# Designs tried in a protein design run: designed miniproteins, single chains, continued (3). Part 38

Each design is a single chain, and the fold is of that chain. pLDDT is the mean over its residues in the fold that is shown.

## One batch from the design tools (miniprotein)

Design m9385
Fold by ESMFold2-Fast:
Structure m9385 (fold): chain A 90 residues (1-90)
Amino acid sequence: SAADLLVEALKLLEEGKIEEAKEVLEKLEKLYPELFEEPVSTIKEASELRKYAIEVFVKYLEKNPEAIKYLKELSEEMQKLILEELEYNS
């Protein structure tokens, strides 16, 4: 599912596995292009890729609020960042 791929990408980003995270996000982009405002391939910096992945997850959560349960698979720090972004866009 989209949530599974998003969780995988965010976990890889927290582990510093930037290229692997980018591959997962590119796979997600092919399946759910509506979640992506710009191509994943245009993001060059690791910090920008992390921010973009959070924004994509928040966009997914706005359309699929039940997916909030998947946040428990992420670190407390990542959960907080996603929830703060979700509140800002509400």
Scores: mean pLDDT 83

Design m9386
Fold by ESMFold2-Fast:
Structure m9386 (fold): chain A 74 residues (1-74)
Amino acid sequence: SEQEKERLKARFYAAGAILLTGLQVEGKISPEEAKKLFDELKEKIDQAYKEATSVEEFRKKAREIIDEVLEKAR
């Protein structure tokens, strides 16, 4: 359902924020880089939300986006 996709989007935003904040606190990325990566994550997740035709497709795409953004933070 659309409501389930909306809840997933909020959860993926929160997960991304927590993971990037963790890397920032550990000194692995700067505050500026964390903000840039989170903005990129939100933009890509928003696009996946608009394009996904099912909850499962959205979940798969959002997981791939989180993995891609975290790889850039290495």
Scores: mean pLDDT 84

Design m9387
Fold by ESMFold2-Fast:
Structure m9387 (fold): chain A 69 residues (1-69)
Amino acid sequence: MITSDEVFKLFKEGVSREEIVEKMGLPEEYKDLSYEEILQIAMDREIEEAFELIKVGIDKAIENSKKSR
């Protein structure tokens, strides 16, 4: 999936928001949003994913006492 940085670059190049949304793999409803909202979603998603990866790494380093699924 594309990053927020790539989405920002596409907007700078003048690519339509509809194409960007499609490239991002977002639902059809998202193409109705403005470029600002699309960028916000991409940024939020990237931050959340990065944070989740870091959190999982930390949790594993600590070694939970409970069985993981």
Scores: mean pLDDT 71

Design m9388
Fold by ESMFold2-Fast:
Structure m9388 (fold): chain A 87 residues (1-87)
Amino acid sequence: SMKELEADITLALALMMVGVQEANPHVPLSEEMAERLIELAEELVKLGRTEEAIEVLERALEIAERQGAEEAAKKLREKLEEVKEKE
């Protein structure tokens, strides 16, 4: 279905973005990047891909915490807690 295709594309984009950040630990995870990853995770939840949304947010949070990106980490943590409460 179109919904499944949209979910697969959204997941692929989110995983690519997180993977690029993991491969480049010297590049700070910006608040803007954190917000974009949160938007993709929210879309994944709406499309029924909650487990994958949690994985994306957890990986992004690990990057932000390792870098000391406090603002990005705060936003990612708040969204991760929200998503986990609804599961």
Scores: mean pLDDT 86

Design m9389
Fold by ESMFold2-Fast:
Structure m9389 (fold): chain A 61 residues (1-61)
Amino acid sequence: SEEELWLEIEKALAVMYIAVLKRAGEEFTDEKIEELVNFFKEQGFSDEVIEYAKKLAEELK
């Protein structure tokens, strides 16, 4: 479905954004993870994708 396709696109964008920050030497502190969550919320990402991105960032601490 189109909804499933958009969820996969949002996940890919979130993963790419986190990966770029990690490669740039960003430290995923609790404060930084909250900033990322708020950023994705402001961009209109789905709650499911935001939770996925948060878990990924926590794994990269």
Scores: mean pLDDT 85

Design m9390
Fold by ESMFold2-Fast:
Structure m9390 (fold): chain A 82 residues (1-82)
Amino acid sequence: AEEAMRAAAEAALKAVRAAETAEGGAAAAIAAIGAGAAAYVGASPEEARRAGEGAAKAALAAGGEEAEEAAREAGEVAARAA
């Protein structure tokens, strides 16, 4: 769980640095939410990282309120794949 959260946080930070915008900060927060969902159901660090990446992409694409919901769905899909 803790290692999965760490992997997701690293993926989020990488996305933030690549974007270097206000959107990057939001993507990092949303990626953490997605990773949290994956870790909660026992996903591996790799699955949590994929959830974080999916959440960050969803946040950047959706923007605003929809970003959080998209991140949650991405986390659930990644967790089920694990």
Scores: mean pLDDT 61

Design m9391
Fold by ESMFold2-Fast:
Structure m9391 (fold): chain A 119 residues (1-119)
Amino acid sequence: MIELTESGGGTFAEGSSVTLTSKISGPVEDIDLIGWYRQKPGEPLQHVASINVKTGKKYYAEEYKDRATISYDKAKKTATLTLNNLKKEDTAVYYQVAVGLEDGVPVLLFGEGVQLTVV
């Protein structure tokens, strides 16, 4: 079983940068994709960024291309999302998502979410 442990949330000033982190435990070899999504009150889940763990290819939502960076450190088993030039509109709950295989069946896993508040 793959488990996601998220951290790095909290309250940050406008114009600063933040790095949200998720540590992955379990069979990391079965992980195909790692993503970050956000949800604001009254809005649906929005894609922010994802990375294909096997290929290293990165995918960004169009609105995040120039202000978000996703990375995965295989040695630390850690996915990160860095957001630069924070705005109040970045206030949301951020979820790490992992896509992998369990007994040959695709599984989608969500972390519990980390609150980011920009003041």
Scores: mean pLDDT 79

Design m9392
Fold by ESMFold2-Fast:
Structure m9392 (fold): chain A 89 residues (1-89)
Amino acid sequence: MAAARREEEERRRRLIERYRAKAEGFEFLAELYKKQGLEELAEAAEKSAELYREAARAAEAGDLEKAEELAREAEELFNEAMRKYEEEQ
């Protein structure tokens, strides 16, 4: 019992740290894109940062499935925006 709970807490902690780092990275990209006048990419990066912050909160609450779904949505949303940007250049 205690060992399984410890492994779950350790995994949860690592996921929280990862998702928080991802959110910070996307916040940085959003500011960079805003300075460059790339409004759609900035908005996508901001939304991805929000989704990663939500993923971190879900992981903190122990809902790892929801956290994974939110992280996946964040990546897909930003990747779609990047593809659209590349196609329009």
Scores: mean pLDDT 84

Design m9393
Fold by ESMFold2-Fast:
Structure m9393 (fold): chain A 80 residues (1-80)
Amino acid sequence: MNEKVLEAETLLALGRMAYSLGMYELAVKLFEEAARLAEKEDLKVAAEAYENLAKAYEKLGDKEKAEEYRKKAEELRAKL
């Protein structure tokens, strides 16, 4: 595994923990960084990050960003 994918998986795990604790703004930042690192390296990790990012934005009430990231995750999932 390359360093970017390993870092992305770590950030994804930390983001999920932040989300479970109700820390949605922190979860968004962690998932955004995970998605950025994984986007060109590992489509599965990137899709998971965008899916979780959409859920975090839903909790924050940002329906527009939630829809955008949900659609991006779906597009990446379709390529797997």
Scores: mean pLDDT 85

Design m9395
Fold by ESMFold2-Fast:
Formats: sequence, structure tokens, C-alpha cells
Structure m9395 (fold): chain A 74 residues (1-74)
Amino acid sequence: SDRLQEAVRRLHELVERYPQSRPVIADALDRSDTVPTSDVLADLRSRLRSLGVPDSVVDEIVDAVGTLLDTLAA
């Protein structure tokens, strides 16, 4: 669970700096049960950018969410 713990820790840090990302991340995790991961991550990226989150931070959030989804699916 080191991968899961690191992804959760990273998301927590990023959400503390960009709290507007929290509901968008929560929605992405909820939708992952019924929507393909690639579509969930693409939508997440687009929505984070529309909220004014910097591209480098969007990449980190999307990477962490992707890791979380992959780990939870195993």
C-alpha cells in the first residue's frame, strides 16, 4: 500500500494548496465506478484547468488520481 499511501498523501497536499480541486477530484473518483479511467482522467484534467489550477499541478493531480484508481482496482 506504499503506492496508495503516497498517492493519498500527494493529493492531500495538492488539495490543501488548491482547495477548489477537491470537489472535482471527488467527482472523478465517484465516476470511476462507471466511466473508463482514461475518460475520467481527461475530464479531470479539463475541469482542473478551467478552475485556474496551473498545468504542472494539474499533471500532478491527474497522475496521483490515476495511481489511486489503478491501486483500488487491484
Scores: mean pLDDT 82

Design m9396
Fold by ESMFold2-Fast:
Structure m9396 (fold): chain A 59 residues (1-59)
Amino acid sequence: DGLERVLALIDEYEKEGDYDFAIRVARVSARAFEAAGKTEQAQRLRDYADELVKKKKEL
């Protein structure tokens, strides 16, 4: 539930070209999920943040 909402928000910022904000949301959310014991969801968000960083470097 919360993960899908966060992923949708990150995707929206990515589509707007706001990569810095998309990366920040992904990283902050990953830490929140990790703190809640949701390690798999946290790892997925960290992987997404790393992918966004790579995409930003290609711009």
Scores: mean pLDDT 83

Design m9397
Fold by ESMFold2-Fast:
Structure m9397 (fold): chain A 94 residues (1-94)
Amino acid sequence: MQTFTLSEEEEKAVEELARRIKEIIDEHADNPEEALAKVRELVEELLKKYSVAMTRFMLEEAAVRAAESLSDKQRALLAGILVEVRAELDEKLA
């Protein structure tokens, strides 16, 4: 992963994003399509405030932090969601 220096505000945004991702995965662990839709909503919120590249970096950092508090089953769900969301963001960067 490319190393970025985050401001204090950006660091807080990553921590908030990590908490929201964890809440989505906990709430929708039995509904992968709803979990994906909710994570996509979070990414669209970030894209209103940050560049595509910064949004992608913040999402990766938040996912790592969220994963520390998740079960193996929940980590697998998050990994699947990230494959879809990363593909969409990478298409916007091309």
Scores: mean pLDDT 81

Design m9398
Fold by ESMFold2-Fast:
Structure m9398 (fold): chain A 57 residues (1-57)
Amino acid sequence: GAKEFEELAKKSKEHREKLSEEKQELLRSIAEALREIGDAIDEYLKTGKFEKAEIAG
């Protein structure tokens, strides 16, 4: 019936929204990790020796 179709449409929408949210969460996690790496580089540049900077391997 029409009610079952509406329930299926609602579940489909919730599934799409969940996938979108998971993607956003992943991207935020990546952005946060990159920010932490940037902060670590900045700290090293302020306190460390440039001649011995090993940040990427």
Scores: mean pLDDT 70

Design m9399
Fold by ESMFold2-Fast:
Parts: sequence; structure tokens; C-alpha cells
Structure m9399 (fold): chain A 89 residues (1-89)
Amino acid sequence: SALEELKERFGEKSAEELIGLVYAGLHPDSPEVKAARAEADKIEEELRKTLSPSQATARAIGHLLVRLMEIGKYASEEEREKAAEEFLK
């Protein structure tokens, strides 16, 4: 499968991160994806009060990546396979 190929090429952790990112790109109007992006925006806004703009952005991106990975990890096998296929094009 494309998902197994992705895991073999990049390792399991990196494969799960890539699946999360591609899943978000394939499902931009998903309520879960929209909520994850909105949460990251709020985190960036709050962090801008104490951190530099670049540091706030970096931390917000880190939070977003973890949340997208979780969304992708709990997606159906079919949706995960489609995300892996899309990446390997």
C-alpha cells in the first residue's frame, strides 16, 4: 500500500506527520481541520504577547502539526491511504 511505502521510506513518525499534512490539504473544509487551524491562530495571537512574531509563528505551527497528525492518525484507513497516494505522486 502507499501508506506502508511511505512508512518504509520516511519512518513511522515522519509518515504520520506527512499523512496529517496531506489529509488537511485534501480536506480543507473539514470541521476538524478548520478547528485545528483556528486553534493554531489563537495560540499564535496569545504567544505574540510574550514572544517575537517569528517565535510565536514557529510554536503555533508546531502545535498545528501535532493536531493535524492526530486527525490523520484517527482518519479511516481509506482516507489515510488516499493521503499517502497523493504524497507519493
Scores: mean pLDDT 86

Design m9400
Fold by ESMFold2-Fast:
Structure m9400 (fold): chain A 80 residues (1-80)
Amino acid sequence: MLRTLSPLENAVLLALGRHGPLTVAELAELLGVSQAAVSRAVRALEAKGLVRRRRDASGRTIVELTPEGRALAEAILAAN
């Protein structure tokens, strides 16, 4: 299966691999991009089965790696 990641999708995946679960706002601040750009990248990664979303107690969207996403993030970090 051809899994091509955009630079922002790759950056989101690696940030989650390094820091653990993060909100869309935390990802946007960490990566220096808009929350709208992060939301689009997260949706693309979710469609690929690499991340999932959940809500915290305050209603914020938390983004976290799936087992497949974690394996891919670890492989990229080991190779680069």
Scores: mean pLDDT 81

Design m9401
Fold by ESMFold2-Fast:
Formats: C-alpha cells, structure tokens, sequence
Structure m9401 (fold): chain A 68 residues (1-68)
C-alpha cells in the first residue's frame, strides 16, 4: 500500500468511527481491498481490526477516496 492510501484510509476510519488504525492495520486493509474492492470487504476488515462500524455510505466514500 502507498503512504497516501494508508493516510486516506486512516483519516476516513477515524472520521467515521473514531478508531485509530496503525500503519500496519491500514496497509493490510488496503491490500485486502485490492483483491475485493467492495464496501462489504472494508466494513468486515474495520470491524475485525479496530472494532469500528461503518455504514455502506461511509465505506463507499472511503473507497472513492482510495480510487476504488
């Protein structure tokens, strides 16, 4: 994952859920999204790694920010 992608994901998750992702967690989520670029994948990974809950709209907005 690029540093820009990591920063975009960290900011989006923090703004939507208040959760703080580590760089390692954010990088792992970005790589998973390259395989399955869906709001469902992002929501599942955020719930698993940070205990945060994203709406479909929030997840879709973050994916657009990542260019996915």
Amino acid sequence: ASEGEITTLQAGIHDSTGAQLSREQAAAIVERLREAPTPETLRAEVARLAGGVLSDEEAAAILRGLGL
Scores: mean pLDDT 83

Design m9402
Fold by ESMFold2-Fast:
Structure m9402 (fold): chain A 91 residues (1-91)
Amino acid sequence: SKEEEYNKYLAEGGKAIEAEDYETAVKYYEKALEIEPDDLRTLVALGEAYEKLGDYEKALEYYRKALEQATTEEDKQALEGMIAWVEEKLA
């Protein structure tokens, strides 16, 4: 099922992050987002992976999408901090 594929892509992405293989993490998290485009945690993970790759434009794009999905003040504040830091890198 697509839900099983989604969970598999998240698991493979997570393993890639633990291995510091951010290029592979990006591939799996992008596939996960094709199934669940609004998943907050996957959007944050993809933003972080792009940040680790030095792709600050893509990191900013995904952190902004994550902020649109954030429902807690804690998540919003964390994402606003991440966005501000990445924006400073692009300045």
Scores: mean pLDDT 88

Design m9403
Fold by ESMFold2-Fast:
Structure m9403 (fold): chain A 57 residues (1-57)
Amino acid sequence: EQLARDAMRVAKAALDLGLTVEQLANASDEQLEEIAKRAGVSRETVRRIAEIVRADF
């Protein structure tokens, strides 16, 4: 699924930026934008992935 591939890219980008999983789940709009640029996906995609991560916490 495209979402699973995007989730892997977003996770790598967040880790490269020094963000923890908890910080990703609670990411600000600025953090979402930076992750999106690094992962090569839209901010909307990062937000959806962050929402999924937040649901697990």
Scores: mean pLDDT 77

Design m9404
Fold by ESMFold2-Fast:
Structure m9404 (fold): chain A 115 residues (1-115)
Amino acid sequence: AASMDEVLAFMEGVVGDVLTLAAAQGDEEAVRRAQELLARLNAARSQSEAAALATIREVIAGLKEIVARVLSPELAAGIAAVLDEVMARLEAGTLTRAEMQEAARRISALLEAGL
């Protein structure tokens, strides 16, 4: 299973990609929200595993709101599905580095289609 630091780094990458898309669209509110999620993930690095897990759940919920705002419903639903798969595996304690890499590729492709 992946370490919590690896999971937080993966989530920071996803939020960073969403921030880049929001900035490219000129959506200042979406950029602000994405920056707040990055700050929460940074704070989670000093939290207990249980608190970090709760923060990741909140960040995923925030990401779903941002992508619903900046992408088509189909692309937003695709990203939400990938994030739900990652969260389910993380909560089960079965999330691997390979699964995070695949999730990052899937999310990146969906975000690029939204440009």
Scores: mean pLDDT 89

Design m9405
Fold by ESMFold2-Fast:
Structure m9405 (fold): chain A 60 residues (1-60)
Amino acid sequence: SLEEVEFRLRLTKIAVSAGEIVIERAKERGKEVPESHLKGLEELKRLYEELEEELRRLKE
């Protein structure tokens, strides 16, 4: 439903922002960032794009 997609979009946006902050702070402190975390963030960004496209279609 439209409401479900909007809710999932909001949650995914928050998750992306949180992931970016965590990675940024780790790099600032000279800590190693695992590849799994970087890949997870990339997958979240892809999901966000897919959800935006789905929301656009539902509002059309």
Scores: mean pLDDT 82

Design m9406
Fold by ESMFold2-Fast:
Structure m9406 (fold): chain A 74 residues (1-74)
Amino acid sequence: MKEALLQMMEGGVYEVAAAVYKRLGDYEGAIEYLEKAIEYYEKAVELGEGELKKQAEEQLKATKEELEKLKKEL
């Protein structure tokens, strides 16, 4: 659980960084950081159990949807 939680927290950090780049109009930078967030959320899903795994799956889904939306802005 500690490992899965750490991966989820790191995913959140990259998601915040992506939001900053998006606000600056740097869509390429935002995409790169969203892809990093997805990588960490995927690891959180692999390592997580029960409620934490469900939360990681929902974050992964939301982040993938944001990535696809942002790619359409290029």
Scores: mean pLDDT 84

Design m9408
Fold by ESMFold2-Fast:
Structure m9408 (fold): chain A 62 residues (1-62)
Amino acid sequence: GNETLETLYNDLLQRIKDKKISLEEALKALESLLSKAKANNADKSLIDKIEEAIKKLKELLK
């Protein structure tokens, strides 16, 4: 579909909560999304949310 970066982020978070993807796969997807958000000069609030989600996932994987 024609999803926005925010929609993709929210969908990914829902998949993580529903345990539809592995934590490692989720981390890789979030890091990819962060790179795209930065490349497209996305809103700082979205970038901050993605970075916080990455940090939390890294703690869970430790």
Scores: mean pLDDT 79

Design m9409
Fold by ESMFold2-Fast:
Structure m9409 (fold): chain A 102 residues (1-102)
Amino acid sequence: NKDEADKLDNEGNEAYDKGDYEKAKEYFEKALSLYESADIYNNLGEAYYFLGDYEKAIEYYKKALSLDPNNSGAWLNLGDVYKKLGDYKKAEEYYKKAKELL
């Protein structure tokens, strides 16, 4: 349910803040098994990004946006990952999307 997913999302964010991206990933995956949300998909994408799995990061940011196209954080994070991959044009497009939602 959403309340249990929110608790697991909070545990994932705590692990993420400590730099334990593998543990954060596990908590976010457990949260998503109980309740799908754009914020949790975005958080899982961020964990994959810091683990260096940019393909998985993109996948989960896009899942976040499929649930909530107004998730400015997910647009910003897509910009960051494409910039990391050297696709500056796509990065700029996604950053503009994030700014439009603020």
Scores: mean pLDDT 89

Design m9410
Fold by ESMFold2-Fast:
Structure m9410 (fold): chain A 80 residues (1-80)
Amino acid sequence: SPLDQVKLGFRLLAAAGEAYLVERILANSTDPAKHAAALQTLDATIASLEEIRPELTPEQQAKADELIARLEALRARLRA
């Protein structure tokens, strides 16, 4: 339904917002505890995006795939 599509859009926006906050943590902090918390948040967000992916339109799937790739890149930086 149109309402379900709007709700999925909000979930994608929330994931993009979480990526932005993690990027800020990496830019502004070397605190291992903050990096560990960011890593846990990234793992949860990636799992959430993968869970909803089958319900997304092809255009929303492309956006989810872009976000997952961005989150995976941030995860690699936190583990380095």
Scores: mean pLDDT 82

Design m9411
Fold by ESMFold2-Fast:
Structure m9411 (fold): chain A 88 residues (1-88)
Amino acid sequence: SALKEAEERKKKALEKFPEISEVQSEGMRKVFEEAEELFKEILLAMKIAEELLKDKEKAEEFKKEGEKLGVNPYLVAFRYALDKLREE
C-alpha cells in the first residue's frame, strides 16, 4: 500500500541521518504525513520544471531571473510551475 511504502521510505531516509534527534525525526514524520497533497503538487511541479528547462526560450527566461535572485534556474522554473498549478 502507498501508506506503508511512504512510511518505509521515511524510515530508511531517517536511518541515513543518525545525527537527527528523536524529537526532530518525529516532527519531520508528522510533516510528511500531513503533506501528502502538497508533495503531489511538488512532484508535478518538479517534473514540469524539468520539461520547461528543455525549452530554449523558457530556459533563458528562468536563467535571467535566477541570476537576479542568486538562485538556480530550476528553482525559478519550479516556482513558476507550482504557481501555475495552483491557478487551476
Scores: mean pLDDT 74

Design m9412
Fold by ESMFold2-Fast:
Structure m9412 (fold): chain A 64 residues (1-64)
Amino acid sequence: DPKVSNNENVTLFEQAAIAGDDDKAIYHLKYMAGNNRVEVPGNLLKAGKITVEQKNKWEANQAI
């Protein structure tokens, strides 16, 4: 089910992002996007759980 898979990737991305696991964060971010780039969800930045530098790194690396 594509919706379930996308929800799982969002959750796994958020867990990896909060843990500072760049490789897992980039991996799951790519799968949230399917075949397109997606922005890191702003809720994590607003909550202070990640940095702007981390966000920019993950977004850049999903589309190398």
Scores: mean pLDDT 67

Design m9413
Fold by ESMFold2-Fast:
Structure m9413 (fold): chain A 60 residues (1-60)
Amino acid sequence: SPRLERIRELTLELADKAVELIHKIIEYKASGDPEYKAEIDRLNAEMERLQAELDALLAS
């Protein structure tokens, strides 16, 4: 099913971005560098978009 394939793709992409987010949070806490804060904000926005798509597919 194309829908199930897209759900799998979105779930895996969200998992990958969650790992990236954890790494950026650790780097931000260690350095205080605002560049990492900007990357954290970008990743959060991307993950919100992907989660919204996943939620819409799961509701259908």
Scores: mean pLDDT 89

Design m9414
Fold by ESMFold2-Fast:
Structure m9414 (fold): chain A 57 residues (1-57)
Amino acid sequence: SAADLAAEFLHKVSGADPELARKAAETGDPELIAEVAKQCGCTPEEVRAAIAAARAM
């Protein structure tokens, strides 16, 4: 699914927890997106952009 692709992308680029990344991609929950961003050392906007890019495939 697109959420699985987004989670794989986030895990690959930042070493974030793949289950957390998948849940954030599936739900769009701002708290989960913020936690992924914290683990990645990036902004929540960058996490949203990564999810959108993965979904465009």
Scores: mean pLDDT 78

Design m9415
Fold by ESMFold2-Fast:
Structure m9415 (fold): chain A 70 residues (1-70)
Amino acid sequence: MEEIKKEIEELLEEMREAAKKGDLERVKELAKKIEELVQKAYEEGKLTSEEVEKIREEVIEIYDKALEAS
């Protein structure tokens, strides 16, 4: 449970760093990886629907910031 949340957090940090650099290709790649991991964790009961929505909101915010920077 903690382990999956930590992995998602680390991927979100990587995505934020890519966004700061304006690396849209990397941001998209990381967003896809996070979404796949989140979907799997939700199906396995490791994440609640509320946690999934929160992570998806963060992904969208990071992506929007990357678009604004480019």
Scores: mean pLDDT 81

Design m9416
Fold by ESMFold2-Fast:
Structure m9416 (fold): chain A 58 residues (1-58)
Amino acid sequence: LEDEIQKLRRETASKVHQLEFKAMTSSDEERKKMVEEAEQLRHKAEEEIAKLEASYQK
């Protein structure tokens, strides 16, 4: 469980980092959308982690 959570966090952080980095070199309009996408990605990862923990404990 912990390994799965850490792996998911690191993969999500890596993808978010890439999106934010690309956003820094993109136009303002594209940057805003990519930042929003990165935040949604983080949110979904946290939801998946919560589900994994709940599923494992039940």
Scores: mean pLDDT 77

Design m9417
Fold by ESMFold2-Fast:
Structure m9417 (fold): chain A 75 residues (1-75)
Amino acid sequence: SPEEKEKLELEMEIGSLRVYAVVLKKSPDPEDKKFGEELLKMVEEAEKALKAGDIEKAKKLIEEAKKKVKEYIKS
């Protein structure tokens, strides 16, 4: 179904963002560590929403996380 496909795509995006957050948390840079902790919290909130079946909330949280990643890279 379209919903099942969207859920799988969101699960993959959550996985990618989680890996990035974990790498940042292991950085010797305090700013990377701080951002990694913030990003991991957002990823965990998105995962909880997805597990609860709230696709709209999960999608919104993932888009917000992606926007923050782009902003952090540009800074």
Scores: mean pLDDT 86

Design m9418
Fold by ESMFold2-Fast:
Structure m9418 (fold): chain A 79 residues (1-79)
Amino acid sequence: MSEEVKQEVDDGVLEVAASVLLVSARRIAENGGPKEELQEAVERLRELLEKARKEGSSEETIKHIEELLEEVEELLEET
C-alpha cells in the first residue's frame, strides 16, 4: 500500500469548511437570496462530501457534512 506522505485535508478542515458553507447559506437565505448563491453552496458541500469520501474521512465527518448539506438543500427549497 502507498503511504500518504502529505495529509493536506484533515477531517477537522473538512468539517470547518462545511460549517462555513452552512453559515454562508443561512445568511443568503436570511437576506432573501439570490437562489443561485444557495445553489453554489449546495454544489460546494456536495464536492466537499465527495472529497471526504474519497480521502477516507471518518464516518462521523461524512455524516456531519451530509447533515449540513441537507440543511442547505432545505434552505434552497424555502428560498
Scores: mean pLDDT 76

Design m9419
Fold by ESMFold2-Fast:
Structure m9419 (fold): chain A 65 residues (1-65)
Amino acid sequence: MSKGVSIVSAAELRLIALGAKAIVEFKGDALYVTKLDEDEEMREKGIKELEKFAKELGYKFVLEE
């Protein structure tokens, strides 16, 4: 089973639970986050949740705008 697909899906579910939106990609050992949501507050929540998620799994977190 593709680990990258499962990681992206899990990250997207976490964003949905917060009401936040972002484009999430998994490449190599890093979680890439781009095009953060329209709301500054949701953006901050999304960043923190995804950074925590990546750290819990032992992956790098890369924020790209």
Scores: mean pLDDT 74

Design m9420
Fold by ESMFold2-Fast:
Structure m9420 (fold): chain A 130 residues (1-130)
Amino acid sequence: APADISSIPTSATKIDLSNQGVSDISPLANSSATELNLSSNQISDISPLANLTNLTKLDLSSNQISDVSPLANSSLTELNLSSNQISDVSPLANLTNLTRLDLSDNQISDISPLSNLTSLTTLDASGNNI
């Protein structure tokens, strides 16, 4: 089995589940995490993250994600989505608290939705179709 994420306390604020063979993150739907590392897994469905309003740092790099709409109402300051299958970044347009965004090695052709992210100090969009 992948890492037993059902045993993680909902009170845990910093969670590292990187490189654990995780695909189903539904046990995280009620998490109080402020920092979550899910990098290098087999995740495609991030809908369980939609209500994680305390989340400020999220690493989803090296997964199989194409739909980032569950992140549209997040309070993220740092987001790593590198090495996924993302083409549409319009759900990220209202993440005005973002200071660091890594979108490298995706399928993005239009980054104009990011034009209102005035707090960004670092943006990596390399390895896309821009």
Scores: mean pLDDT 88

